# Ledger of designs, part 60: designed miniproteins, single chains, continued (5)

Each design is a single chain, and the fold is of that chain. pLDDT is the mean over its residues in the fold that is shown.

## One batch from the design tools (miniprotein)

Design m18200
Fold by ESMFold2-Fast:
Structure m18200 (fold): chain A 65 residues (1-65)
Amino acid sequence: MPDAKELAEKAEKAAKEGNAEEAARYAQQSVFAGIKTGDTEAARRAGLAVTEAGFGEEALKAGVP
């Protein structure tokens, strides 16, 4: 399983490229991985990147806090 940091980096890259669906999906996976491993900072970083790119609605729909 990819770690929360790797998933957060993928979410940031997708957000930068304008791929809202991929960004939200990776951010959701980063949150779940972070909860399981205790890497909550990576999960927060992924959520922030999606929100800052203007994809907060897609992130919310995907279950990202």
Scores: mean pLDDT 71

Design m18201
Fold by ESMFold2-Fast:
Formats: structure tokens, C-alpha cells, sequence
Structure m18201 (fold): chain A 64 residues (1-64)
């Protein structure tokens, strides 16, 4: 079963830093980075990926 993280961040640098942490400490298999999106868009992407993959999908936000 794939473990996927959707990361919403105001900048690519902030998002990549969180993505790296999730990969190293939480064993995330795939990270989907969304830059400049709002919370609703990130949650909708997470829902889409859960329905498509049947895997474990978490949604994470970095404050602006």
C-alpha cells in the first residue's frame, strides 16, 4: 500500500523542506507538492489521490 503526502506550501523551498522530513521520518513513498494553493485545493487533491490509489494519504500545510 502506498503512503502518499500532499504538501501545500507558499514556496517551493518550504514545501521541499517538509517533504524531505516526511520522507525521512514518516516513511512516505510519494510526495505531491502544491505551491501557492489554498487549504481547500490541497484537501481536494488528497481526496482524489485516496480514491485513485486506495493508499494512505495525508495532507500537510506550511503556513504562509
Amino acid sequence: MKKIAVVAAPTREAGEALAEELRKKHGVDEVVLLVGVNEKEALEKGKELREKTGGIVGVYGVPS
Scores: mean pLDDT 78

Design m18202
Fold by ESMFold2-Fast:
Structure m18202 (fold): chain A 75 residues (1-75)
Amino acid sequence: DDKTIEREDRILRVLAEAGDRPLSVAEIARATGLSPATVSRLLRELEAAGLVRRSRSRSGRTLYSITEEGRELAE
C-alpha cells in the first residue's frame, strides 16, 4: 500500500545518503523514525527485491547498504 511504499522509500533514501557506509537496523530505525521490527521486515522485502544488500560487521552485527537498483529508485 502507499504507506508501505513511503516507509520503504524512507529507508532507501537513508541508505543512499549514507553512500557506501553500511547501516544497522538500529541506525536505520533512528534515522527513519520507524520501529526496529518494521525496519527489519521492510529490509527483508527490499533485499528480496534486490534494492538493498545485507552484510556482516566484524562485531557480528547485520548491516545493510543500497544496491544500484535501490539507488535508482531513491533518486
Scores: mean pLDDT 82

Design m18203
Fold by ESMFold2-Fast:
Order: C-alpha cells, then sequence, then structure tokens
Structure m18203 (fold): chain A 74 residues (1-74)
C-alpha cells in the first residue's frame, strides 16, 4: 500500500539521517518531498548529499545500500 511504502521510506531515511548526521536542512527537504509522494526526487536529493559528503568507506557503502532499497520502493 502507499501508506506502507511511505512508512518504510520514512524509516530508512530516519535511520540514515541518524547514522550519518544528515543536516537538518537536507532532512527537512527530503521529508517534504516524501510527504508529497515525490520519492524519486527525495532519493536523488539524498544521493546528491552522499556524493558531496566526505563519508568513510563504510558509511558510503551503508548510504548506497539504503538508497538502492529506497529506489526499489519508489
Amino acid sequence: SEEERRAQIEKLLSELGKKLNVPSEVGARVAWLVVQGRYEEAIKLVEEWVEKSDLSEEDRKYALEVIEEMRKLA
């Protein structure tokens, strides 16, 4: 269902944000897009932030796995 899909994407985004210390501005924009059902744009914004961020190899791998999981749900 749409409700289940949204809840799962929100959970993944919350877990990613907590683990990788995503800036509040980025997190707020992503949440706004998710509420509007604009999942592809939300995922792209997260992907762009990951690409611009100086993440460790482990954190980058984690982020890419979460992004791929979200893409499968979108």
Scores: mean pLDDT 81

Design m18204
Fold by ESMFold2-Fast:
Order: C-alpha cells, then sequence, then structure tokens
Structure m18204 (fold): chain A 50 residues (1-50)
C-alpha cells in the first residue's frame, strides 16, 4: 500500500538513510536531502507510487 510505503519513507528520511529511501521513487539519493521535511518528500512518493 502507498500509505505504508510513505510511513517507511518518513522513517528512513528521519534516520538520514537516503539511499534506502530512494528505492521507493525514481530520484537519486542525493536529491532526497533537498526536501525540507518528510511531508514534502511524502508528496513526491505519493506522486510516483499512487
Amino acid sequence: SVDKKIEEFKKLFEEKKYDEASKYLTIGSSFIPSFKDAEELAKEVRRELG
């Protein structure tokens, strides 16, 4: 489910595991820290996986 992937993504983002988080969308791990918070990143994940 998309919601479960978003929650996992938020945890990975908070733990700064950007390489793991990037597995859930088609962006490089180097772009993940450019998001200001996990909710902003979650919108991108929902766009890619919804």
Scores: mean pLDDT 62

Design m18205
Fold by ESMFold2-Fast:
Structure m18205 (fold): chain A 81 residues (1-81)
Amino acid sequence: VSLSAATRAVVAAIEELARAQEEGLLSPEDAKAVGDAVSAAMEAVRAGDAERAAQHLREAAKILEESGATELARRVLEALE
């Protein structure tokens, strides 16, 4: 994964987290877990570590999918490609 792909996926994850919260798809606990994973991915991007950023973004997508936000999870994963 490139840093540009990881950066794009962070932006996608932020947008999809906001959408999921607006639609009431996430519990407060799941929203926090996704937000924490996205924050960790942002820190990895700042450190120049695209693989670590991708790992955190895949964790965010997994939480979204397990919460029923499957389409939103797919959009985050597509941004990593």
Scores: mean pLDDT 81

Design m18206
Fold by ESMFold2-Fast:
Structure m18206 (fold): chain A 79 residues (1-79)
Amino acid sequence: MDGERALAMTRVLKEGVKAGAFTPQQVRDGAEAAARLAERDPSVQPAVYEQLVEIGKLSTPEQAKYAEDAAARVRAAAA
């Protein structure tokens, strides 16, 4: 289901950001993809939002911008 994929994507993204393995563009692409999948499954929107906020805290300033933009998108879909 889309929700399971969204959660799996946030786990991969968080691990990669912690390891310094991702460029800002890769963080943007991954965060946007996770947010898009979460828009289709309201049941995972709170969990995906929390994970994207955490990813932003673990990120460089440029990476954090993209994670925060994706989190805002998930929050808007839940409203």
Scores: mean pLDDT 84

Design m18207
Fold by ESMFold2-Fast:
Structure m18207 (fold): chain A 56 residues (1-56)
Amino acid sequence: SEIEKKIKELEMFTEGVIAVVDAVGRVLGLSPEERQELLEKIKKNYEKELEEIKKS
């Protein structure tokens, strides 16, 4: 379905963003805890976007 396709696309995009943010965080000298907080924010935004797709 269209919704299933959008979910998969969002999933793949979010995985890429997580990898980039972790790498950038390491380069910026962020602590493991600070990097974890950024990853949690990404996951929460992912869940919000996922809900919007399901609502459409």
Scores: mean pLDDT 80

Design m18208
Fold by ESMFold2-Fast:
Structure m18208 (fold): chain A 83 residues (1-83)
Amino acid sequence: ALAFAYGFLGGLAAAEGVRAARAGDAVGAAAGFLRGIGDILTGHLVGGGLVAALGGLAGGLAAGDPEGAAVALRTGLGFTAAA
């Protein structure tokens, strides 16, 4: 549950980062992506990277941004593969 919750928050942050990037806000994009990575990494460390990755996918999709959802999923899967 906690790993999924952190992943979900990371997915929301990744979606915000993608939206900021589309608006030309490099600082907002960087902040969103760094927060997303941190939340997904925390989820991975607490309860497992696959659950955090799925949470990130769900969060990005809930935000209505499939690109942000894809970024969150790839980030979580990357941490899982590196572990």
Scores: mean pLDDT 72

Design m18209
Fold by ESMFold2-Fast:
Structure m18209 (fold): chain A 77 residues (1-77)
Amino acid sequence: MELARELAERLAEIALRYAELLGTEDARAEAERVASLVEQGAEKFARNSTEAEIEKMLAELGPLEEETRKALEELLR
């Protein structure tokens, strides 16, 4: 349950951060739509997945979160 919620929230956050990087209303609206779909999909996947499978997906989010953070830092310069 907790890992499923974490996966959904982190995937949604990544999508929203990419929209922030793009800086347009159209990109933000599209990212919000994608974030909602990803959140629903991740929750459904996690309900039928083992803890190890969810942990593997969470590990793959780390590099994406780092890339997004680095790109935001570059834009703030």
Scores: mean pLDDT 67

Design m18210
Fold by ESMFold2-Fast:
Structure m18210 (fold): chain A 74 residues (1-74)
Amino acid sequence: SAREILRETARELARLKQDGVDAGLSAEEIRARLEALLEERVRRHRLSPEQVAQLRAFLASLLADAETELAEKA
């Protein structure tokens, strides 16, 4: 279902963000990896503009969290 695709994509984005923070990647490197995963999922599942907007909002929140966590580790 569309809900399961969105939920699983969100989970993969969150894990990828956390793995990047834990590995000491820069915020720019983490952003590039999250954007690449999102673009692949959008293309593969032919997501609607509304679904893409929801995932992009979530990706933005993950990046804000990553920047905060990386700043706290510095």
Scores: mean pLDDT 86

Design m18211
Fold by ESMFold2-Fast:
Structure m18211 (fold): chain A 65 residues (1-65)
Amino acid sequence: SLLQQLQQQAQYYQQLAEQTLKEGKELTDKLEKEDRDKALDTRIEYGGEASYYQVQYQRYQKLAS
């Protein structure tokens, strides 16, 4: 059904947001010892990407309600 498809899309974007934040943290933690400026840039980039996925999650959540 359309409702199930919208719920699946919401879950998909939620998972992408969580994965992006986890990967960003892992990379930031590695860079923290080598280059703190690169660590900060990496955190900002992954945070921005995760934010985009969170917006998509909210959009599909609203459509599914």
Scores: mean pLDDT 87

Design m18212
Fold by ESMFold2-Fast:
Structure m18212 (fold): chain A 99 residues (1-99)
Amino acid sequence: EKKEEIDKWKEEVLSRIDEVTARALAEIQANGDDIDKVIEITNQALAELDRIKEEFEKRVEEWLTENSDDEDLQKYIEEKRAEVEEAFADAKNLLTLAG
């Protein structure tokens, strides 16, 4: 089922977002007295999230193109896209507030 493939990939992307965010927050906490280091960690984490998001958006566009005739699957892809986009926004906000 195509929906199962999409769900697994979504879970992989969300795991990558969580890993980057958790690692960066832990490093920020460990280096809280070093403002320059905190800024460096925050900027590196944001850049990594941007790369993951670019890869994610490219895959979504490929799936939408491949399944242009399947309205149900297109809706499903768009719903999963929205969930992942929200996760990226939340991660970016958390890192910006911590840094």
Scores: mean pLDDT 84

Design m18213
Fold by ESMFold2-Fast:
Structure m18213 (fold): chain A 74 residues (1-74)
Amino acid sequence: SEALELFRRAADAFRRGDFDAAIAHLEELMSLPDLDEEIKRLLAEAIEALRAGDVEEAARKLDEAGELLLEKYG
């Protein structure tokens, strides 16, 4: 699944503290035409949190998005 691969790349970047790379991969994921709208919303909120430096909020939103991605695309 392209969606799961892009999310994995974003999560890996986030764990390394590379927030610019994490945002780039999340934006690629959000550009997928058939991605669920609730997942897109959570990803957008994660990106906003990362840009604000709110790492805890970003982690929460990424966890929620990851669970939905596995449910729908895993």
Scores: mean pLDDT 88

Design m18214
Fold by ESMFold2-Fast:
Structure m18214 (fold): chain A 109 residues (1-109)
Amino acid sequence: PETLLVVRATGPALRAAAAVPLDGEVAVRRLRLTSESGKVREVELPTEWMTGGEALRAIAEAAERAAEELGEDVDETMFEVEAWLDLGEGGSSVAGMAAVGELLAAGAA
């Protein structure tokens, strides 16, 4: 099962959230980044299971790279981050729910 999470954040803000030890496991099946100017980037990420922290770092790196490719300041470039997450069979794992909570917290920072 896939869960769609939508947050607005800079790459560095996502990276800061990922610095907290995270035990939740998630697979990022699809990632789309939309800049405030409406430029859309579909990002290819590994589909392997990873911790919530590893997933947040991968998303942060993608956002930082997208800002660089747009010629924007990485620290100032806000993206609408749309992440399609697989939380495991049935979508009810405690570890998967922890990872979801951590991704939502990154968008609030």
Scores: mean pLDDT 69

Design m18215
Fold by ESMFold2-Fast:
Structure m18215 (fold): chain A 65 residues (1-65)
Amino acid sequence: SKKLEELIKLADEAIKGLAEKYGKKKALEYVVETLRYLAEQSSGEEKEIYEEVAKHVEEELKKYE
C-alpha cells in the first residue's frame, strides 16, 4: 500500500529528528505511543496501517532490551 510506505517513511523521519534531542530509545518509544494513539482514533484500513507500522517500530525498540 502507498499509504503504508508513506507512513513508514514519515515514522523513520520522526524517529531521526526525535533521536537528535532525546536519544534513539526515547525516540522509538514516542513514535510507538503516537502510532498506537492514532490507531485508537482510526478505523478500518487506516487503523490497520497504524498498527502495522507500530509493530515495525516496536521490533526496532526490542533491540534496546
Scores: mean pLDDT 84

Design m18216
Fold by ESMFold2-Fast:
Structure m18216 (fold): chain A 96 residues (1-96)
Amino acid sequence: AAPPPLVTVEGSPWELDADGYLRRTVTLTLSSTEPEAVEFGKRVLFAWAGVPPEPVAESESLTDVLRRALARAGWELVEVRQLDERTIEFTVRARV
């Protein structure tokens, strides 16, 4: 088998909620807590949101970068949860 990817992103299908927004829950898993995996995870968040990458300060967490990437994409962050040291789960919504 090929080695596991440095970062894995898995998302639910888009679903229409009662408020007229499309919602999706996404899980981002890092292969490790090493700086290279964390840095790549931050870059993947911009690419996943479909926006150009921006400079990231060392003080910015994955959650901080996620909020910024989603804001640039025009999506709302409904919820974000740190499931473990390598895994964040977040729910986004976009107006139809």
Scores: mean pLDDT 77

Design m18217
Fold by ESMFold2-Fast:
Formats: C-alpha cells, sequence, structure tokens
Structure m18217 (fold): chain A 74 residues (1-74)
C-alpha cells in the first residue's frame, strides 16, 4: 500500500500525464474516447514504474516516470 507521501507523488505524476496527453490529443484532433484510452495506458505504465522503484528502495524520479509513461502511448 502507498504511504501518504507516495500517494501525493503518484497524484502529481497522474495529473501531469492527464494534462500532457489531453493537450497533445487536442492538437492531433483525437476524440475524447481516444484520449481516455491513451490516459489509461499511460497511468497503468506509470503505476508499474512507480511500484518497481518502490520495490527497489530507489528515489522516485517523477520526470523519468512521466517521460517513460508518455513514450508507452506513442
Amino acid sequence: MYSDEEVIKFIKIAKKLVDEITEKSKKEGLTEDETNVLIDKAIKEANKLFQEKLKEGKEIDEKEIIEKSLKEVE
């Protein structure tokens, strides 16, 4: 289970992913449904990466997780 600090960090990551994907999707003329599919995929990847870093006892690099999650939806 996430600690309070980890929950806050993940919320920040998720919000940034939603904002970035929504902005890009609007520029590309994607539908709301298509945008939501990309958001869901990116958040699932971010959660996987976040869990892997926690398991390894490594510091959470929010920027790295965001960049890798965005690449998953390209």
Scores: mean pLDDT 81

Design m18218
Fold by ESMFold2-Fast:
Structure m18218 (fold): chain A 86 residues (1-86)
Amino acid sequence: SSEKKKLIEEAEKLYQEGLELAQQGKLEEAIKKFEKAIELYEKVSKYSKKLADAYLAIGQLYQRMGKDEKAQEYFEKAEELYKKVE
């Protein structure tokens, strides 16, 4: 549907903004962008590679911040999602 396409386009934009902020070292701002992307991806599908990629990205940022327990939670969620995407 057109609404589903708009949600994906907005999520992709937020994901890209998150990547750019992460490259600038703005880790907490990058996480907020990826969290918003996740919310939009979840409205489209409960299991998708893009949703898994966003969880992986947040995990990597928490690891860079030294928040290893939070990083592990996001890595485990990403792994679960990747296993469900065939």
Scores: mean pLDDT 87

Design m18219
Fold by ESMFold2-Fast:
Structure m18219 (fold): chain A 53 residues (1-53)
Amino acid sequence: SEEERERMLKEFEEALKNNDIDKVKEIQLRYMEEFGDDPEFREELEKLAEKYL
């Protein structure tokens, strides 16, 4: 759902800000399991990762 996407994006950004590698990997795994067929969501996750590299 859209709410779950927004929540995951926020959690991902917070994990990146906090350098929480375990949480980053957890969210990436959840993305692959639940939203692996959503290329737009993948692109948003990639943009966040690029921003905080």
Scores: mean pLDDT 77

Design m18220
Fold by ESMFold2-Fast:
Structure m18220 (fold): chain A 120 residues (1-120)
Amino acid sequence: AVAEQREMAALQERIRAAVAAGDDAAAAEALAEVAVLLIRGHTAADVPPIELGLGAHPDPALADEAAERAAEEARRAAAAGRMLVRHPDAAAQARIERTIAELGARAAIVILTPAEVAAL
């Protein structure tokens, strides 16, 4: 509910600040908290979509395009009532998707880097 919405907004800001600072450890911690909130399946209708794509791009000039594509994908997923969590481990990805389907969680996109997954 309102408390979950505020917590999600605070976590989104923490992730943005950590990414801007290049602090992968802080970003991983905040993403793990977001994943736990989303996976618990009591995502209220008021939880905002997550518009963060944290996939590293080797060319800094193309990093903004990757972020824009991730944000657009998140918006489309939110409009469709789906939650998309991208996990490097296929077994973890399958478990997350199954949990989302079972619990009817809202549409959001969370992209986890290998370093963020290792921190989980």
Scores: mean pLDDT 51

Design m18222
Fold by ESMFold2-Fast:
Structure m18222 (fold): chain A 55 residues (1-55)
Amino acid sequence: KERAEARIAHLQEVLAELDEAIEKYKDNPEQVEKIKRAKAFVERRLAAVQAELDA
């Protein structure tokens, strides 16, 4: 359980960094698309970990 909470906190930090990266590279559509795909993956991972923790 403690490890899952640490994973959730880490994934939330990664999401914040990805949002910052999207803003930083918004003039490069290819980079933005790659970052958005990474963000979608992290969001799915976060949702899955949260669901398992709540179950």
Scores: mean pLDDT 80

Design m18223
Fold by ESMFold2-Fast:
Structure m18223 (fold): chain A 63 residues (1-63)
Amino acid sequence: MSDEELLEAARRALEAARAATTAAQAKSVGHDANELAKITEGEAKEAALEAYREAERQARLAG
């Protein structure tokens, strides 16, 4: 993936995290976001980590 594609993937992960309505959905999004954060740098990494934190928050609220 290019840096632009990685940033777009991170943005979609954040949108998915915010839209998660169940703990299982949030955990799945969080896993994907954390994997993105491991392979990205800079702005894309920050966006992926934001998606991961949002997914963790939604998982706790939905449980």
Scores: mean pLDDT 82

Design m18224
Fold by ESMFold2-Fast:
Structure m18224 (fold): chain A 55 residues (1-55)
Amino acid sequence: MKSVEERMLEVMREGIENNEPEIEMLNRLKRLAVEHGLSSEEMWEIVAKIAKELK
């Protein structure tokens, strides 16, 4: 199975490419974080890292 970081990257990439509403993308990321036992802080750290890579 892919790491949580890889799965979050896929969600963010798909969301950006498909012009997904921000709230829907965030809900997908939140579900993924819960599945992997991440805190809100840990989730946002990974999201921030991925966002920099996608720019």
Scores: mean pLDDT 78

Design m18225
Fold by ESMFold2-Fast:
Structure m18225 (fold): chain A 56 residues (1-56)
Amino acid sequence: SAELNQLLQEFDEQAKLADELEEAALAAGTPLSPEVSEAYTKVLALAVKIALARQQ
């Protein structure tokens, strides 16, 4: 469905942003920054939404 395809695209985009933030934080010596934690939380939320959409 269009909704599932949108969620998959958002997941890919958010996962890339989370990885970029983590890499930047590691380079700065601050891998436990709240920005990195929040970004990965958004990735996990999208993964749950995708799993639920696939059950329908």
Scores: mean pLDDT 81

Design m18226
Fold by ESMFold2-Fast:
Structure m18226 (fold): chain A 62 residues (1-62)
Amino acid sequence: MEELARRVAERTGLSVETARRIIELSLKGYSPEEIARRLGLPVSTVSRAMRTAGELLREERE
């Protein structure tokens, strides 16, 4: 979890803490719009972080 948050932060320019929060909320089933509202971030920023996390998880499983 923390390693994933660090890699997402590195690729998106977000802080590790912000990346971790986005990942946690997405795993709980929140949409990018809901996460953006809860964290006070642009939806585009949250969507990019979620996409990056998905790409990294796919890379680790392949």
Scores: mean pLDDT 79

Design m18227
Fold by ESMFold2-Fast:
Structure m18227 (fold): chain A 84 residues (1-84)
Amino acid sequence: TPQQLRAIAESAREAARLAQQGDSQGALKTLQLTLQDASQLPGVPQEVLEAIQQAIDYLQQGDSQKAAEAAEEAARLAEEAARR
Protein backbone atom coordinates (compact mmCIF):
# COMPACT_ATOMS: atom_id res chain seq x y z
CA THR A 1 0.00 0.00 0.00
CA PRO A 2 1.13 3.64 -0.34
CA GLN A 3 1.32 3.86 3.47
CA GLN A 4 3.68 0.86 3.64
CA LEU A 5 5.88 2.32 0.87
CA ARG A 6 6.06 5.63 2.77
CA ALA A 7 7.07 3.75 5.93
CA ILE A 8 9.89 2.08 3.94
CA ALA A 9 10.96 5.53 2.67
CA GLU A 10 11.02 6.93 6.24
CA SER A 11 13.10 3.98 7.50
CA ALA A 12 15.56 4.32 4.61
CA ARG A 13 15.93 8.08 5.29
CA GLU A 14 16.52 7.37 8.99
CA ALA A 15 19.28 4.91 8.01
CA ALA A 16 20.86 7.53 5.70
CA ARG A 17 20.80 10.08 8.56
CA LEU A 18 22.41 7.58 10.98
CA ALA A 19 25.13 6.74 8.43
CA GLN A 20 25.84 10.47 7.88
CA GLN A 21 26.16 10.92 11.68
CA GLY A 22 28.69 8.05 11.89
CA ASP A 23 26.27 5.59 13.52
CA SER A 24 27.10 2.74 11.14
CA GLN A 25 25.71 0.09 13.53
CA GLY A 26 22.37 1.91 13.84
CA ALA A 27 22.19 2.47 10.08
CA LEU A 28 22.95 -1.20 9.34
CA LYS A 29 20.32 -2.45 11.83
CA THR A 30 17.70 -0.04 10.43
CA LEU A 31 18.40 -1.09 6.82
CA GLN A 32 18.36 -4.82 7.65
CA LEU A 33 14.96 -4.49 9.36
CA THR A 34 13.67 -2.31 6.50
CA LEU A 35 14.79 -4.90 3.92
CA GLN A 36 13.18 -7.75 5.91
CA ASP A 37 9.86 -5.86 6.18
CA ALA A 38 9.90 -4.63 2.55
CA SER A 39 10.70 -8.10 1.14
CA GLN A 40 7.55 -9.50 2.84
CA LEU A 41 5.23 -6.82 1.38
CA PRO A 42 3.50 -7.22 -2.00
CA GLY A 43 4.00 -4.41 -4.53
CA VAL A 44 7.41 -3.14 -3.38
CA PRO A 45 9.46 -2.49 -6.55
CA GLN A 46 12.58 -4.63 -6.95
CA GLU A 47 14.60 -1.39 -7.37
CA VAL A 48 13.73 -0.39 -3.77
CA LEU A 49 14.90 -3.76 -2.40
CA GLU A 50 18.09 -3.55 -4.48
CA ALA A 51 18.84 0.01 -3.25
CA ILE A 52 18.38 -1.08 0.40
CA GLN A 53 20.68 -4.09 -0.18
CA GLN A 54 23.28 -1.84 -1.84
CA ALA A 55 23.21 0.50 1.19
CA ILE A 56 23.75 -2.53 3.49
CA ASP A 57 26.65 -3.71 1.31
CA TYR A 58 28.31 -0.26 1.41
CA LEU A 59 28.01 -0.11 5.23
CA GLN A 60 29.59 -3.56 5.51
CA GLN A 61 32.46 -2.27 3.32
CA GLY A 62 32.86 0.81 5.58
CA ASP A 63 31.61 3.31 2.96
CA SER A 64 29.12 5.37 4.97
CA GLN A 65 28.86 8.09 2.30
CA LYS A 66 27.82 5.66 -0.47
CA ALA A 67 25.56 3.84 2.00
CA ALA A 68 23.74 7.11 2.81
CA GLU A 69 23.39 7.86 -0.93
CA ALA A 70 21.97 4.37 -1.61
CA ALA A 71 19.56 4.64 1.35
CA GLU A 72 18.36 8.06 0.10
CA GLU A 73 17.84 6.53 -3.36
CA ALA A 74 15.79 3.69 -1.79
CA ALA A 75 13.63 6.31 -0.01
CA ARG A 76 13.14 8.27 -3.25
CA LEU A 77 12.15 5.13 -5.20
CA ALA A 78 9.72 4.05 -2.45
CA GLU A 79 8.07 7.51 -2.44
CA GLU A 80 7.71 7.42 -6.24
CA ALA A 81 6.09 3.97 -6.00
CA ALA A 82 3.71 5.29 -3.30
CA ARG A 83 2.52 7.98 -5.76
CA ARG A 84 1.62 5.39 -8.45
Scores: mean pLDDT 86

Design m18228
Fold by ESMFold2-Fast:
Structure m18228 (fold): chain A 66 residues (1-66)
Amino acid sequence: MLPRPELSEESKKIVEEGTKKIKEALEAGDREKALQEAIKTANKLQELVSNEDASKAVQHAYQEAA
């Protein structure tokens, strides 16, 4: 098992907070705000794990496209 506790814990916190913000916006009927919160959450995740996660995502996209 490769839990990667340090980065995994930070990523979980960002996802949890982002999910709460998105749910609150949806419950308020503000779909635009929910989308903006989702984008902010994705950007924060990319900043924390940009080197490792972005590299793997780029490799996967490249194999899919080529």
Scores: mean pLDDT 62

Design m18229
Fold by ESMFold2-Fast:
Structure m18229 (fold): chain A 62 residues (1-62)
Amino acid sequence: SKEEEVYEKALEGLREYAEHLIKENPDLPEELKERLEEALRKKDVAEAMIVIAEMEKIAEEK
């Protein structure tokens, strides 16, 4: 459906952004990387956004 396509596109955008954060910050906790992978696997946009926000906070604190 059109709604499913929009949702999948949002998940792909979140994945690309998170991959960029991980490449720029290789010392991010492995726990957050695993949590992100699980959220994306479950297609849980809310959880993925929460994990990405935590990654951003850690990257900024360094």
Scores: mean pLDDT 80

Design m18230
Fold by ESMFold2-Fast:
Structure m18230 (fold): chain A 110 residues (1-110)
Amino acid sequence: MAKEYFEKGLEKYKEGKYEEAIELFDKAIELLEKKINSVEKPDPEDIALLIESYINRAKAYEKLGKYEEAIKDYEEAIKIIEEYLPLSNEGVKYLIEKLKKKIEELKKKI
């Protein structure tokens, strides 16, 4: 269910339909957060999909010039990464630093 909304959101983003993409990512995030918060041990696949949903919604907000909303979504993605993923992993560290640099760049636009 959440994955279907995420995939449709990616399709709308690719078509340049950023507002429609955001609505679909909103639905994916809503369903994933409800699922993750309802269990003691969330599925790693659901965590990964939630992170990707926040990152892609942030990208769609950037395309619309909604930089404050984009920053909030990137910050939320970092929080989820820091909570659930192994911070000893070099790929995870690289992703966090990449997102932090993006936030810094966007803050200069507001």
Scores: mean pLDDT 90

Design m18232
Fold by ESMFold2-Fast:
Structure m18232 (fold): chain A 94 residues (1-94)
Amino acid sequence: SKEEELKKLLEEFLKLAEEVIEKVKDKDPQGAEKLRELAEKIREAIKKNDYEEAYKLAVEAGSLIYELSKKHGLGDAAARVLEIMSKIQELKLS
């Protein structure tokens, strides 16, 4: 289903967020903390089956992942977040 596909993409997104947090936590503790907080809110929204809220939070967190990835030379993470967010947006619009 569309919701099941969205959940899988959000789980992939959260895994990427965790990878970025781990890589930047010592260099950018403020950015890492903000991303961790957004990731926790996304997990809570998924737990409540509030996929509209999860999507809104993922857009905010995705912007932060991209910014942190660019700032710290994580080109693979930057590309991956754009790909995941594109797929999430396509599901929302269909």
Scores: mean pLDDT 88

Design m18233
Fold by ESMFold2-Fast:
Structure m18233 (fold): chain A 68 residues (1-68)
Amino acid sequence: SAQEEGIEQAKKDIEELYEQGILSEEEKEEAMKLIEEMEKAVEEGNEEAFKKYWGKLIDLIKRVVEAK
């Protein structure tokens, strides 16, 4: 599904940003928590919750990239 594909891509992107030193350990932990919430939303069929946490993840990544 598009949601599952989005989660897999997000996991890869977070790992790459962390390996590049763009994400701190704390920022990676926050991002992983958002991914966990998205996985729960998919399991529950809650599309609104998925969109909410996806938006928060994108905002986090944008904030971190723009701050560096």
Scores: mean pLDDT 82

Design m18235
Fold by ESMFold2-Fast:
Structure m18235 (fold): chain A 76 residues (1-76)
Amino acid sequence: MSPEELAALILEAGRYYAERARAAGVSEETVRALEEAARELARAVAAGDAEAAARARARLDEAMRRALEEIAKAKA
C-alpha cells in the first residue's frame, strides 16, 4: 500500500468514526478533535513523517477516548 493510499484510508476511517460519534450524541468539540487528528495523521503518513504521525496518533487516541467517555456518560 502506498503512503497516499494509506492516507486516504485513514481519512475514510476518521470520517466514518466521526459520523458514528456524532450519531451517538458525542459533543461537536470532541467530534472536531477526532476529525482534526485523523487529518493530521493522514498528512503525516503521506509525507513520511514518523514523528508527526506518532503525535497525531496519540491525539486521535485521546479524542477517541473522550468520545467513548461521552457515550458512556450518556448511557448511564
Scores: mean pLDDT 84

Design m18236
Fold by ESMFold2-Fast:
Structure m18236 (fold): chain A 64 residues (1-64)
Amino acid sequence: PTPEQKEAIRNIVEALKDKKIGDKSDFIKNLQIGLKNLGFTDVEVDGVYNENVKKAIEEAEKLL
């Protein structure tokens, strides 16, 4: 990943650390768009923090 992509991943991880499975907000929806743009295409842009979002974050952290 580029330095810009790594910074984006860090920001997404930090933003979601206090969220729980089932949380819904426009903020989460924006983070899902960010994950999808980073190549995590299995993430749905529905604003819901679910297992696919959690999995994408765990995979993104491995790139740091």
Scores: mean pLDDT 77

